# Designed miniproteins, single chains, part 69

Each design is a single chain, and the fold is of that chain. pLDDT is the mean over its residues in the fold that is shown.

## One batch from the design tools (miniprotein)

Design m2548
Fold by ESMFold2-Fast:
Structure m2548 (fold): chain A 84 residues (1-84)
Amino acid sequence: TEELRRRAEEHIRLGEEASAAGDFRAAARHYLEAARLYAEAGDLERARAALEKARSAARAVEAQGDREAAAELLREVDELEAEL
């Protein structure tokens, strides 16, 4: 459980770094992985927070013009949120 949380925290950090660099697709992927790891650890509050970050990053991908990639990312966010 603690190892899953540690790995999730690392993915949040990597997502923040990717977002700061303008790589919103990488940011969304890191936030989605963090959400999965938090959910597996039973930390639903942090899983939902990570999904909100992933959704924001996916919207930034859409704003950059990649609507197909954004739609795929948002679908993964919605699917994972429905399982929480």
Scores: mean pLDDT 90

Design m2549
Fold by ESMFold2-Fast:
Order: sequence, then C-alpha cells, then structure tokens
Structure m2549 (fold): chain A 73 residues (1-73)
Amino acid sequence: AANAAAAEAAARAAEAAGTEDAKRSFLQGMVSAKNGDGAAAATAGYEGARVADTEEAKRWGLLAMQYGQLGGS
C-alpha cells in the first residue's frame, strides 16, 4: 500500500515537472517503489522535489518521499 502510493505520487510528480533532471529523479522513484524499495523511492522523491521547478511537482515529490519512508526500512 505505502509503496503503491509512493509510485503513484512519484509518477504524478514526473508529469508535473518541467525539467528533465526532476522528471528523471521522480521516474527513478516510481521504479524503486514498484520494486518494493521504499527507501530508494523516498530518496528519489526528495531529490526530485529539491530540483523541481513547479509547485505541483514539489508537492507530489514530497508525498512520494513520505510514502516511501512508510514502505522502506
């Protein structure tokens, strides 16, 4: 559940992002979450949010980080 929510949030962050760097980070987070790696998804969501150029991408990236933290150990 938490990893599925992290993947969804990361995918939405990638769609909202205007830069290739942010999109790549969020897509990496989505892949990590789908593979059950919540910790890696959380890291990618945070890194994407740091470089994101839109408010929406930052919000979804931070949600991916939070859900990834819940799914990762």
Scores: mean pLDDT 83

Design m2550
Fold by ESMFold2-Fast:
Structure m2550 (fold): chain A 87 residues (1-87)
Amino acid sequence: DKEAVFAEVDAFAAGMKAGLELTSRVSKELRDKAVQELVERVAPISPAAQAGVAAAYVMGKNAPDTDASEEEARRLVDEAVARIRAA
């Protein structure tokens, strides 16, 4: 089923985009924690999106540091979950 395959690819892409944005915007010290929270919250929504988030973390974990606070990191995770739910 071509539609089912494209839906899975779209979900993976949504997870990848959300994960890359999160890892680039959150501070290095909070990055692992924020990505783990995103993976855990997305796993019951879409396994394909969860895989996308994990791939994004591997690619983006060495991105430059930011000055994002713990509160900002929490908001960024909430934003990423919302984007994946909307995909």
Scores: mean pLDDT 80

Design m2551
Fold by ESMFold2-Fast:
Structure m2551 (fold): chain A 92 residues (1-92)
Amino acid sequence: EKKKELEELKKKALEEIEKKLKELKEKKLKEGADEEEVEKKVEEILEEFKKQLDELVENAAKYKELAEKEGLEFVEVSSEAMQAIAEIIRLG
């Protein structure tokens, strides 16, 4: 139905996630976190979001699972990123 619109929103959501993850990385490094560990986690979160955003275009019901999984298993940015995705999807 609105697949093309969702694809465009997905692209914008990824840009917001990348921006928030960059800010979180800088904050964690300033707080004395290990640079290699932070960078690895940021990359893992980005790859996971890319995969799950692809599924969101085909199955919006997965949004709840995404929010629960990423918010629970990853750093604080996951919850904020999921909120940003929710707002973008809601607006579309």
Scores: mean pLDDT 60

Design m2552
Fold by ESMFold2-Fast:
Structure m2552 (fold): chain A 85 residues (1-85)
Amino acid sequence: GKEEKIKKLELELGILEGLVGIVLGVGKVTGDLEFAIEQLKKLLEEAKKLLKEAEELGDKELVEKAKELIEEIEEEIEELEEEKE
């Protein structure tokens, strides 16, 4: 029931964090900052969705992890957009 939903959400957050790292790596290697920014914006929306699910489950640790991931993605987007100027 609820425990299985928590385990799934932990896995989904971990996968999303890994994808953020991959997108950043691709942007750095290719120099395609626009592609990296667009992919990070998509991952940001997914992270916000996972935050809502964590809040609905009442899992404080997952809520904090999701918030940290959202903040990290937002900071990375801002940094890449500044490099584009």
Scores: mean pLDDT 85

Design m2554
Fold by ESMFold2-Fast:
Structure m2554 (fold): chain A 70 residues (1-70)
Amino acid sequence: MKEEYKEKAIELSREMARAAAAGDTQRAVELSKELEKVIEETREKFGDEYAEEIRQLAEQVFADELNRLV
């Protein structure tokens, strides 16, 4: 289901922002790799357009969460 990949990307982006805000660089890098994997799986299953939409959403969620925390 497309929604599941969107939810995973959002949650990973929020966790990555929290790790970055806390100075946990190791955790932020690990979460970034997991997010990239989710985006590539989305590209394989649902196409480039949807994968790029999810990437843009993830970047926005990360920025918004990070700005909220700092």
Scores: mean pLDDT 83

Design m2555
Fold by ESMFold2-Fast:
Structure m2555 (fold): chain A 66 residues (1-66)
Amino acid sequence: MRLRVTVTGDVTTLTGLALRLIGDPNVEVEFDGENGLLVTHHGDEAEYEALVAELRARPDVRVEEL
């Protein structure tokens, strides 16, 4: 499953999010422009839904399911 994540905060917010996602063995991360990430999830559906909920709860983060 894939999603696009856009960060409206500073570089620290983007870097922290990227490090959190890279630490997940079920997640692949690619940078998408200056303030975005493309995230591919290889875990189960419940883990994916939990990740989407976590990301949507963050301030200055926008999530678009692809």
Scores: mean pLDDT 78

Design m2556
Fold by ESMFold2-Fast:
Structure m2556 (fold): chain A 80 residues (1-80)
Amino acid sequence: MEKEFQEALERVIKALREYFELMRALGEDIDDETIERAIRTVRVHLEQVAKDKGLEYAIEKAREMVENLEAQVERLRAAL
C-alpha cells in the first residue's frame, strides 16, 4: 500500500509539472519557485490525507488529481 501511494504521489507531481510547463510555454509567467511550492503543497496535503483517512483514500484522491490535471493539459494543448 505505501508503495502504491508513493507511485500515485509521483504521478500527481509529474502531471503537475507537465501542467505548469505547458502554461509556461503558452506565455504564463510561472517561475520554478511557484512550481516547487505547488508540488510541496500537494505532497503535504496528500500525506496528511493518508494519515487522517488512510492510504487507500489518499491514492483515490491522487488519481482524481491526476485526471483533473491531465484534462487541463489536454485543453491547454488544444490552445497551441
Scores: mean pLDDT 83

Design m2557
Fold by ESMFold2-Fast:
Structure m2557 (fold): chain A 85 residues (1-85)
Amino acid sequence: MEHYEKGVEAYLKGDYETAIKHLEKAIEEDPNFAEAWVELARAYLQAGKYEEAIEAAKKALEIDPNNEAAKTLLELAQRILERQK
């Protein structure tokens, strides 16, 4: 799962654009990889891409409805986007 690992590593280094690219590739290889969708939502959130973060978190919940990280990220992204208006 090299793209997922590279995406998470880039995220931890604060390189959110690189994180997004690698996580998108991980999802291309396995669209049902809920953890990759969760990490993509985190990367979008940190990059200020709140609408994309919401969609990624929703996709993670479609795959794993009990994913607490995805629920938390969805709520956080929605609250931030609401405050930006």
Scores: mean pLDDT 86

Design m2558
Fold by ESMFold2-Fast:
Structure m2558 (fold): chain A 65 residues (1-65)
Amino acid sequence: DEAYRRAAEETGARGLRAAAALAERFGGDGRAALAAAETPVEVAGAIGLVLREIGDEIQAELAAR
């Protein structure tokens, strides 16, 4: 229903804001893709790329320790 859809949209918007903040800090292809994204599919792809790049950074940091 409309309430569920609105809750999902609010969650998505919160996730997008968090991903944008992380992309600004870490940079890379995810940041550029997020800045260029104009459709929901492109936004989802850019968020996925940002999260993957962050995961790679975390793995590299852990491997160095």
Scores: mean pLDDT 68

Design m2559
Fold by ESMFold2-Fast:
Structure m2559 (fold): chain A 62 residues (1-62)
Amino acid sequence: LDAEVKSALGLIYLAIGNFLLEKGDYEGAIESYQKAIDLFREAGDEDGARLAEKNLEEAQKK
């Protein structure tokens, strides 16, 4: 699987997490952010992983 595809999937899961967080589904948001982090790490996208980690921390505060 191409690293660019993994990074793109990471962005998709990040967007899903943001949508779920906005709806108050904190558990769903956490799961989606975790998938995004894993995908960004597999892609070697450290910036993407850090963004997803920040969003995960915000969701965990709820």
Scores: mean pLDDT 83

Design m2560
Fold by ESMFold2-Fast:
Structure m2560 (fold): chain A 81 residues (1-81)
Amino acid sequence: SEAKELLEKAIEYAEEGKVDEAVELFEEGLRLARDVLDPLTLEIYEGLVLLAKGVGKVTGDDKFAAEMIKKLAEQVLELLE
């Protein structure tokens, strides 16, 4: 699944501390998952990943942002199983 591949790449980029790229891959993965996941779930995860990025940017805690993005991507991958 292309959505799963993008979410797995988002996890890899998050582990590398590449927060902005991880968010872009996560959002693209969610977009491709729209045929499988309900609209409310998509809106919630989109909101949560943007919140994680925003917290990292405001606090300077890129490690926190990366860890949250990784957890969110792992949760979406479980929903696609």
Scores: mean pLDDT 85

Design m2561
Fold by ESMFold2-Fast:
Structure m2561 (fold): chain A 57 residues (1-57)
Amino acid sequence: AEKIIEVAKEYAPKLDPETRETVLNLAKEISKKKLTPEQEDEAVRGLRERLEEVLAE
């Protein structure tokens, strides 16, 4: 769960204020879920890929 918040914080400085708030809130909600290590790794991968797409636009 901590990994998802770390990824959100890593990308936060690169995002506009509105997107930053949305991403940080999403990471906090995901971190409240009891995920397996595999589910957390998948969530981190999906979030990272999506943020890279947003930054490429």
Scores: mean pLDDT 75

Design m2562
Fold by ESMFold2-Fast:
Structure m2562 (fold): chain A 84 residues (1-84)
Amino acid sequence: SLVDLPGVWRPEGELLPTWLITVVDEEGRVVATTFVPGSREEALREGERIAKKLGGRVFSVEPTLPMSEEEVERSRKELEELLE
């Protein structure tokens, strides 16, 4: 039974702090941009993983508006499918 009020509060609490990661190739061309929730260090590590798959490096890790887990999961799946 789905009678929950999901629009007001989430089981995991507030919206998570989110970081915008920009990945560039060896020539400095942007090859990927993604959003990662959590700490700056966790976001950087995730960005470095993506950069390695694309043959590039993390250019920037910037704070952005917090996002929902659903938005994060969707972005992650899209990126993983692309990198496969």
Scores: mean pLDDT 69

Design m2563
Fold by ESMFold2-Fast:
Structure m2563 (fold): chain A 68 residues (1-68)
Amino acid sequence: SSAAATAELRARLAANNTPEARAALAREQVRLAGREELAELAAEAARAAASGDEEAIAALEERLRALA
């Protein structure tokens, strides 16, 4: 289930707090939202994962939390 997948990614992040783990969680949350307006956020998540930019990943996480 989507909740189980998110919980698993969060558990992995708690064990290994890496930019890759954080970006993976962000991408899964964008995927689960399934909304066209989030396509740009999905692309941003992919770029943040590739660059390893901690600040970009943190900003993306905050934006995802703000979305209803």
Scores: mean pLDDT 69

Design m2564
Fold by ESMFold2-Fast:
Structure m2564 (fold): chain A 84 residues (1-84)
Amino acid sequence: SMQEKIKLLQELLEAIENRDVEAAIELLRKLGWDEEAEELERLVKEKEEAEKNNDVTAYAAAALRLIGLFLDIELKAKEELAKL
């Protein structure tokens, strides 16, 4: 329903503001935004593997891409909410 979509979009924006990656992934999948969810999961894994390997350059690159992806998801969620 429209009400359910509004609630999911608002919860997604809150998860993004709080940098709650796990909640954001779950909410993205509930919204059918599987590509964004998969990209977020991939970048989190890249960041964790870089940290484990003490690869500062790879860690920084993954962290910056995560920030960019969160900004893109936030914009998409705000645009969808504005159309409802």
Scores: mean pLDDT 88

Design m2565
Fold by ESMFold2-Fast:
Structure m2565 (fold): chain A 64 residues (1-64)
Amino acid sequence: SSAERERLLAEIEELERRAVRAVIEGDHATAARYLRRIADLYEELGEHEKAARLRAVADQVAAA
């Protein structure tokens, strides 16, 4: 539904802000966890390529 899509996109936007803050604070493990959660939400939206790309970015961030 449109309402469900809007809810998922709003959750993604909030998690993106938290991931950026975690990176700024040097908490790469927390940032990677937020990125993986964002990827899960994009997968729920049917955005499989975007989800896969975000998981790869999360792995790189976790390795930093």
Scores: mean pLDDT 89

Design m2566
Fold by ESMFold2-Fast:
Structure m2566 (fold): chain A 79 residues (1-79)
Amino acid sequence: SLKEKADELYKKGVEAYRAGNYDEAAQLFSEAGELYEKLGDYRKAVEAYGLAMRAAIDSGNVEKAKEFAEKALKAQEKL
């Protein structure tokens, strides 16, 4: 299901982040956030985008961090 895919991407993002693979973690969390938005789960979408932003900051990717921050803010406005 779409929910199972979102949860799996989120778990893989956590594992990548713990391993120091910040670029991979940011991408995985971003994909999970997009799926949570499609599910209408805006709380989990905010959480996933927030983690994607953190991973992007840790990888030094300021542009992606700003993009994920904007996605998190927009998802939060739907709560």
Scores: mean pLDDT 91

Design m2567
Fold by ESMFold2-Fast:
Structure m2567 (fold): chain A 76 residues (1-76)
Amino acid sequence: AAAQEALAAGEAGDPAAVEPLIAALGDPDPRTRHAAVVALFRIGDPRAVPALRRAAEEDPSPVTRANARLVLGYFG
C-alpha cells in the first residue's frame, strides 16, 4: 500500500514522494523497486542520489541496477 502510494505520487512528480520512494527501493517486489527508480528520476531530486547509488550496486535485479546507474548519470 505505502509503496504503491509513493509510486503514484512519484508519477505526479511530487517532491514529498522522494522519501517514500527511497523506502520503495527496498521493496521485495522487483517491479516496485524498478518503478521507484523511474519515479525518482522523474522527480530529479538529488536527495535520491545516495539511495540510487546503493541500488545500482546492491539490487538483486541486474535490470534495476542498470537503470539506477543510468539515472545516476542524469544527476552528475
Scores: mean pLDDT 78

Design m2568
Fold by ESMFold2-Fast:
Structure m2568 (fold): chain A 90 residues (1-90)
Amino acid sequence: SAEEFLKEGKEAEKSGDLKEAILAYSFAIVKGSDEEAAKALEERAKVREKLGQLDLAAKDLEEAAKLYEKLGKLEEAAKARQRAEELKSK
């Protein structure tokens, strides 16, 4: 399930397996609800930022913002967009 992939991604991050974390979060995005996908996109963006993949991290945050807007979660959407803009400015 998407919830299991989110947990696997978090465990991979803790062990330093950043590539495995990205893979797990990618499955959570594909298999999850809009809310689960938005959360997985934010977590994948954090890992991508750690890997120096700033453009990909910003795109993940922009997609998360779109999903949060669709869900009516405007504060979460605004925060995700702000983080994306900060990454693009680096």
Scores: mean pLDDT 88

Design m2569
Fold by ESMFold2-Fast:
Structure m2569 (fold): chain A 105 residues (1-105)
Amino acid sequence: MENLKKGKEAFDAGNYEEAVKYFEKTIAEDPDNAEAWFLLGQAYDKLGDYKTAAEYYEKAGDIFEKRGMKLFAAIAYRNAAVAYEKAGDTEKAQEMAEKSDELLK
């Protein structure tokens, strides 16, 4: 998709605010695009908004899990756990780490 491609190009260039705009357009067109939710999480993580990053990583994990994509779901939940920990939400961080570990068994 055009918006997803432009978002990735902006992210690779270090233009994280611009990347967010394109990834938001991507999820507006396809709210089940787990890759776009994951990339939104990465962009907010780079911007230092760890709480928002964690919520988007968790959303990506939920969509990947629903689609049976266990490895991608585990990666997304692990990134959510790290982002929640950086945000000071230790309870949510533990919950996401447990979800990631359970998927890899």
Scores: mean pLDDT 90

Design m2570
Fold by ESMFold2-Fast:
Structure m2570 (fold): chain A 92 residues (1-92)
Amino acid sequence: SKQLADDIISMLKDLASKGAKLSATKEGDTVTLVISGLSTTELIGTALRFIGLGLDGLDVEVSIQGDTLTVKIGGLTEEEANAIVDTVNAVS
């Protein structure tokens, strides 16, 4: 939904302001976010926020590998996916 996509965009902007390093890749209706540069506590907190968005109706998979959080978000419209990728590119 637009609201969930807007919430993701707000989270990504907040993370970038805190010094997170972000990348995004779009494949069809799926966006893969790679997040690093956060403390372990902030990384876990971020993973839990994305899990919360999954409970609210997005297809969300999260994994932590070392100091890197990978989030896969499915079920987005093309406009929502593009807005997320454009936001990451603008703040990275």
Scores: mean pLDDT 83

Design m2571
Fold by ESMFold2-Fast:
Structure m2571 (fold): chain A 114 residues (1-114)
Amino acid sequence: AEEAKRILEEMVEEIRALIAAAKAATTNPVLLATLDRIEEVIEEGYRRALEYIEQGDLDKAIEVLRRMAAEISRIAHEAAAQLSPADRAALEALMAGIMDVISRALERLRELRA
């Protein structure tokens, strides 16, 4: 339980740092609104996954993170059509970073399942 909680805390702190850096680098209101929406999904996913970890349900916590990853991918894809090539590239770079963080957290959680 404690190790799974640590994995989730490390994941959300890394993602928060990536989103904060992306917000600081742009003045585009569409991109900023998209980043706010992604942040809301991440914070909700973190809370729900943490609740399942506290209940001892690693499989449901993993499923929450997978659904979170799918939803933020959808949000980013929908926003990309409204962005300049430069802003789209910035969003794609951010998404690659976020997906790497989530993937590493998922692998660490799966190892705890044995």
Scores: mean pLDDT 89

Design m2572
Fold by ESMFold2-Fast:
Structure m2572 (fold): chain A 73 residues (1-73)
Amino acid sequence: AVAAGVPSLAYLQAFAANIEAVYGVKITIEEKDGVITITIEDPALNTREEREANSYAEALKILGDYELELAAK
């Protein structure tokens, strides 16, 4: 959601959990000192990727782009 008033870390974790449930991937989200680290594991492809975001908006974009790639397959 592009709106104020949502705890962004909790929202990111919930969004990631939905992607995990639908597509069978593993997503781990950590926040430390304003940096958000997203670890994406696809067991079907045996791939692991780490991405860093400096804002909740950037982290949401990373998750959204990944979800769109999964939906296109």
Scores: mean pLDDT 75

Design m2573
Fold by ESMFold2-Fast:
Structure m2573 (fold): chain A 55 residues (1-55)
Amino acid sequence: SAEDEKEKKAKEALVNLLTALGNKDMEAARKALDEYLKYRPEDKFTEELRKLIES
């Protein structure tokens, strides 16, 4: 379903984000966060992620 596809793509973007953060690649982390936000709206979790990337 469309919802399952969004969930799948959100999880892929999250994995890419975590990988970028582990590598301290803030450019890749911002790109992955932007991709994640295409499939999930901003919430407390994404606020914390943005703070980590922008610090």
Scores: mean pLDDT 79

Design m2574
Fold by ESMFold2-Fast:
Structure m2574 (fold): chain A 97 residues (1-97)
Amino acid sequence: AEREIEAMLLAMRAATAAAKGDIERALALAREAVALDPGAARVAGLFIGLAASPENLVATARALAEAGLREAAEAAARAAEALGLTEAAAAVREILA
């Protein structure tokens, strides 16, 4: 539906912001996506994990977890693991512990 598509676009924008190191913007966009569709948390986390550098991924996942978007942070850790970014994934899992 239209709202789901808009949430998906916001999730992709969050990933772009995270890739650029704009953690505050990434968090704000992820929050907007989740407000439109709760399922967007997992999607935002996945795209952030795929697009961001290890350091920007960890910083973004920390901000997401502190904001209560734990599912997004978990999805980012899983994406990092799939890409072989073992140290970044481990750091995110420590944040979520």
Scores: mean pLDDT 87

Design m2575
Fold by ESMFold2-Fast:
Structure m2575 (fold): chain A 56 residues (1-56)
Amino acid sequence: SAKEEILAELEEAKKRAEERGDEETVQKLERMKRIAELAGEDEKAMQLILEEIEKE
């Protein structure tokens, strides 16, 4: 599902941020992951989350 794909991309982005020692980005991605889990049926919220991931 789109939600599962977004959660997987957030997890990968978090791993990359952890590898570079960017704790601020790790915290941001964890927050986005929580929002994605809560907003699982809101397609517009999911699109906004994807846009934030792309800014990394």
Scores: mean pLDDT 73

Design m2576
Fold by ESMFold2-Fast:
Structure m2576 (fold): chain A 69 residues (1-69)
Amino acid sequence: MAIPADVEALSRIAPEVYELAKTKSDEEVLEFAVERLTAMGLSPERARQLAETLVKLIKIAQEDKAARA
């Protein structure tokens, strides 16, 4: 199955972004993700959209874990 290149790039950075999200602010994590995605060849606009989605997903996962811990 073909995975869109932008989704593959996002998957590549997801572990690093998740680790940073444990200690950094949302803004700092977002900036890091955008920089990494643009370095991999994504447009700044697309990189920002994907980075925002990833940060939101990580926050939801963290909130869910905290609520159940």
Scores: mean pLDDT 75

Design m2577
Fold by ESMFold2-Fast:
Structure m2577 (fold): chain A 90 residues (1-90)
Amino acid sequence: MKEEELKKKLEEKLKEIEKKKEELLKKAKEAGKDTEEVRKDIEEIEKAKLAAVIIELEGLKEEEAKLLELDKNLDEEGAKKLIDKIIEKA
């Protein structure tokens, strides 16, 4: 796969995840749910989805997937940095 094509796909998936996070937080707020609790659940789902996408696109080692799972504080910036590192190796 071309480096540019891979980077574009990973960036598109990151944007999709972030958009879904915003939608879920908005719905939770409208429903009167605890937005902090919902935010934590969304963050866990986002990390799992991002790890799955990266594994699928690059055929990454389980070790790299585990880094995303273990880092409970992985934010968007951390995810982008990891994606850039993976693209550089691809």
Scores: mean pLDDT 57

Design m2578
Fold by ESMFold2-Fast:
Structure m2578 (fold): chain A 86 residues (1-86)
Amino acid sequence: MTVVLTFRNVTEEQKKRLIEEAEELAKRGYDVEVKVEGDTITITIGNVTVEQAIGEVLRAIGLELDGAEVKISFDGDTTTIEVTFP
């Protein structure tokens, strides 16, 4: 399946960590695409489970989700996770 992770209202530090994690996932053989638009980052990961995508991205970057709004949607083989920081 494909997982799309969208992070909104990111700080510059969070942005750098998310990009670094995406690069490390790509080095480990994951099918990763990153799109950066201002304070919004979208990371698309192919051929993974939701648990793999969340576990690898959030654990590696040490991202605190306290106070963030999280929305999850499912459409066929695609899972979209949207995280909006305060």
Scores: mean pLDDT 74

Design m2579
Fold by ESMFold2-Fast:
Structure m2579 (fold): chain A 94 residues (1-94)
Amino acid sequence: SELEKVEELLEILKNEGLDSKEAAEAARELAKLIDSSEEVFEYTKELLKKIFEEDKAAFLKVLEVLKKEVEEDQERMKELIKYAEELIKKDNLS
């Protein structure tokens, strides 16, 4: 399942981090999956929000890898990063 694959990729991103080859690979695969499907993209946003609410340190670690690995032509990945940054901004104002 593509949805199960997103969950696996986010787990790798949470556990590895910025200088990990495995995290970089997971971020690239995630970008391809979300670009291929709006359903996968929306589900990924939902999972990121859950990570943000449950483990802010893990969330920041994931976001840092996504920001490093994002390519210029990856519009949905850029939108995902913006969504994640808005979660941080709103939390800091609350």
Scores: mean pLDDT 85

Design m2580
Fold by ESMFold2-Fast:
Structure m2580 (fold): chain A 80 residues (1-80)
Amino acid sequence: GMSREELIKKGEEYLTKSVHYEKQGDKEKAEEYYKKAKEYFTKAGVEHAIEPYKKYVQAQLDGNKEEAEKYKKEYEEALK
């Protein structure tokens, strides 16, 4: 089966796609990729890391460096 690290990487990839589609106004694709991300993060045992990672990607897309650094730290802490 997939390792914890591989599951997290897949979750990150799908969650990044979800946030990008949400930013573009494509609610259907955003929801599709969010559900895929949630499956992988849940299998990895770190569902609580989803919200910090989502906020991290949102902050990056908004060009908010301070918020991106904050949520990246919260995400890394959630993965411990």
Scores: mean pLDDT 90

Design m2581
Fold by ESMFold2-Fast:
Structure m2581 (fold): chain A 100 residues (1-100)
Amino acid sequence: SGIDYLVSQGKKLEALLLGELTARYYLEKGDFDKAIEVAERILKLDPENSRAYLLLGEAYLKKGDYEKAIQYFEKSLKIDPNNERAKQLLEEAKKKLEEM
């Protein structure tokens, strides 16, 4: 894959950026399981990647797994506390869980 190729060339930043774009593409396409797989690969390269946790949260939110979505948004916010997107999606996930 393109991500694996960039990693093999020592291009970690480029691999992370490609991974983020790929996961976002799968989220928008509705392929949430592939988005999760790519986000987990980002976390193997960079375990404290707030954007990868945000992507996992969004994928689980779209799958209706609100408890996992909350956990991943909270992990994202622990790393990047000022991320307004993560705050908004965390509140959405909490509201959805309360409606169940």
Scores: mean pLDDT 88

Design m2582
Fold by ESMFold2-Fast:
Structure m2582 (fold): chain A 87 residues (1-87)
Amino acid sequence: MEEARKKAEEARRLLEEGKDPEKAFELLREAAKLIKDEKLIEKIEHTPPTKLNILKLLAELYYILGEHEEAGRLSREAAELERKEAE
């Protein structure tokens, strides 16, 4: 769990800094594999690496890791971004 949490934190940092979203997505995939959550792995496999999708996947990952407050924050941010992108 610690290693998965560390990868989640790094992915979040990259996203916040506006850095490589593909690298953030790869870190999410690695974290999902570490926790062996087949549902999350499949979700990542079938999801394009957009900022919105990375936010949604980070929220789900943090929730699974027991970081419910951070997961809630990321989910709210994702919902707001989705509203803006939907026009």
Scores: mean pLDDT 79

Design m2583
Fold by ESMFold2-Fast:
Structure m2583 (fold): chain A 67 residues (1-67)
Amino acid sequence: GKMDEANRLGAGAYAYAAEGRADLAARKVEQLVELGVMTPEQAAAAIAAARAGDAAGMARVLSESLK
């Protein structure tokens, strides 16, 4: 379902962010916006956290968006 896809994308985004791969994390977050489960503002916050190396901050934004 849509939520299963969203959780898969979110897990992938977090994994890339934890590896320091902010570009790949951003692509997964963009797919969450396309899926309609994140706003552009939530996506910008998640991507900013990933680029700052703040995987925990990114996880927080993802958790808030996927509830």
Scores: mean pLDDT 84

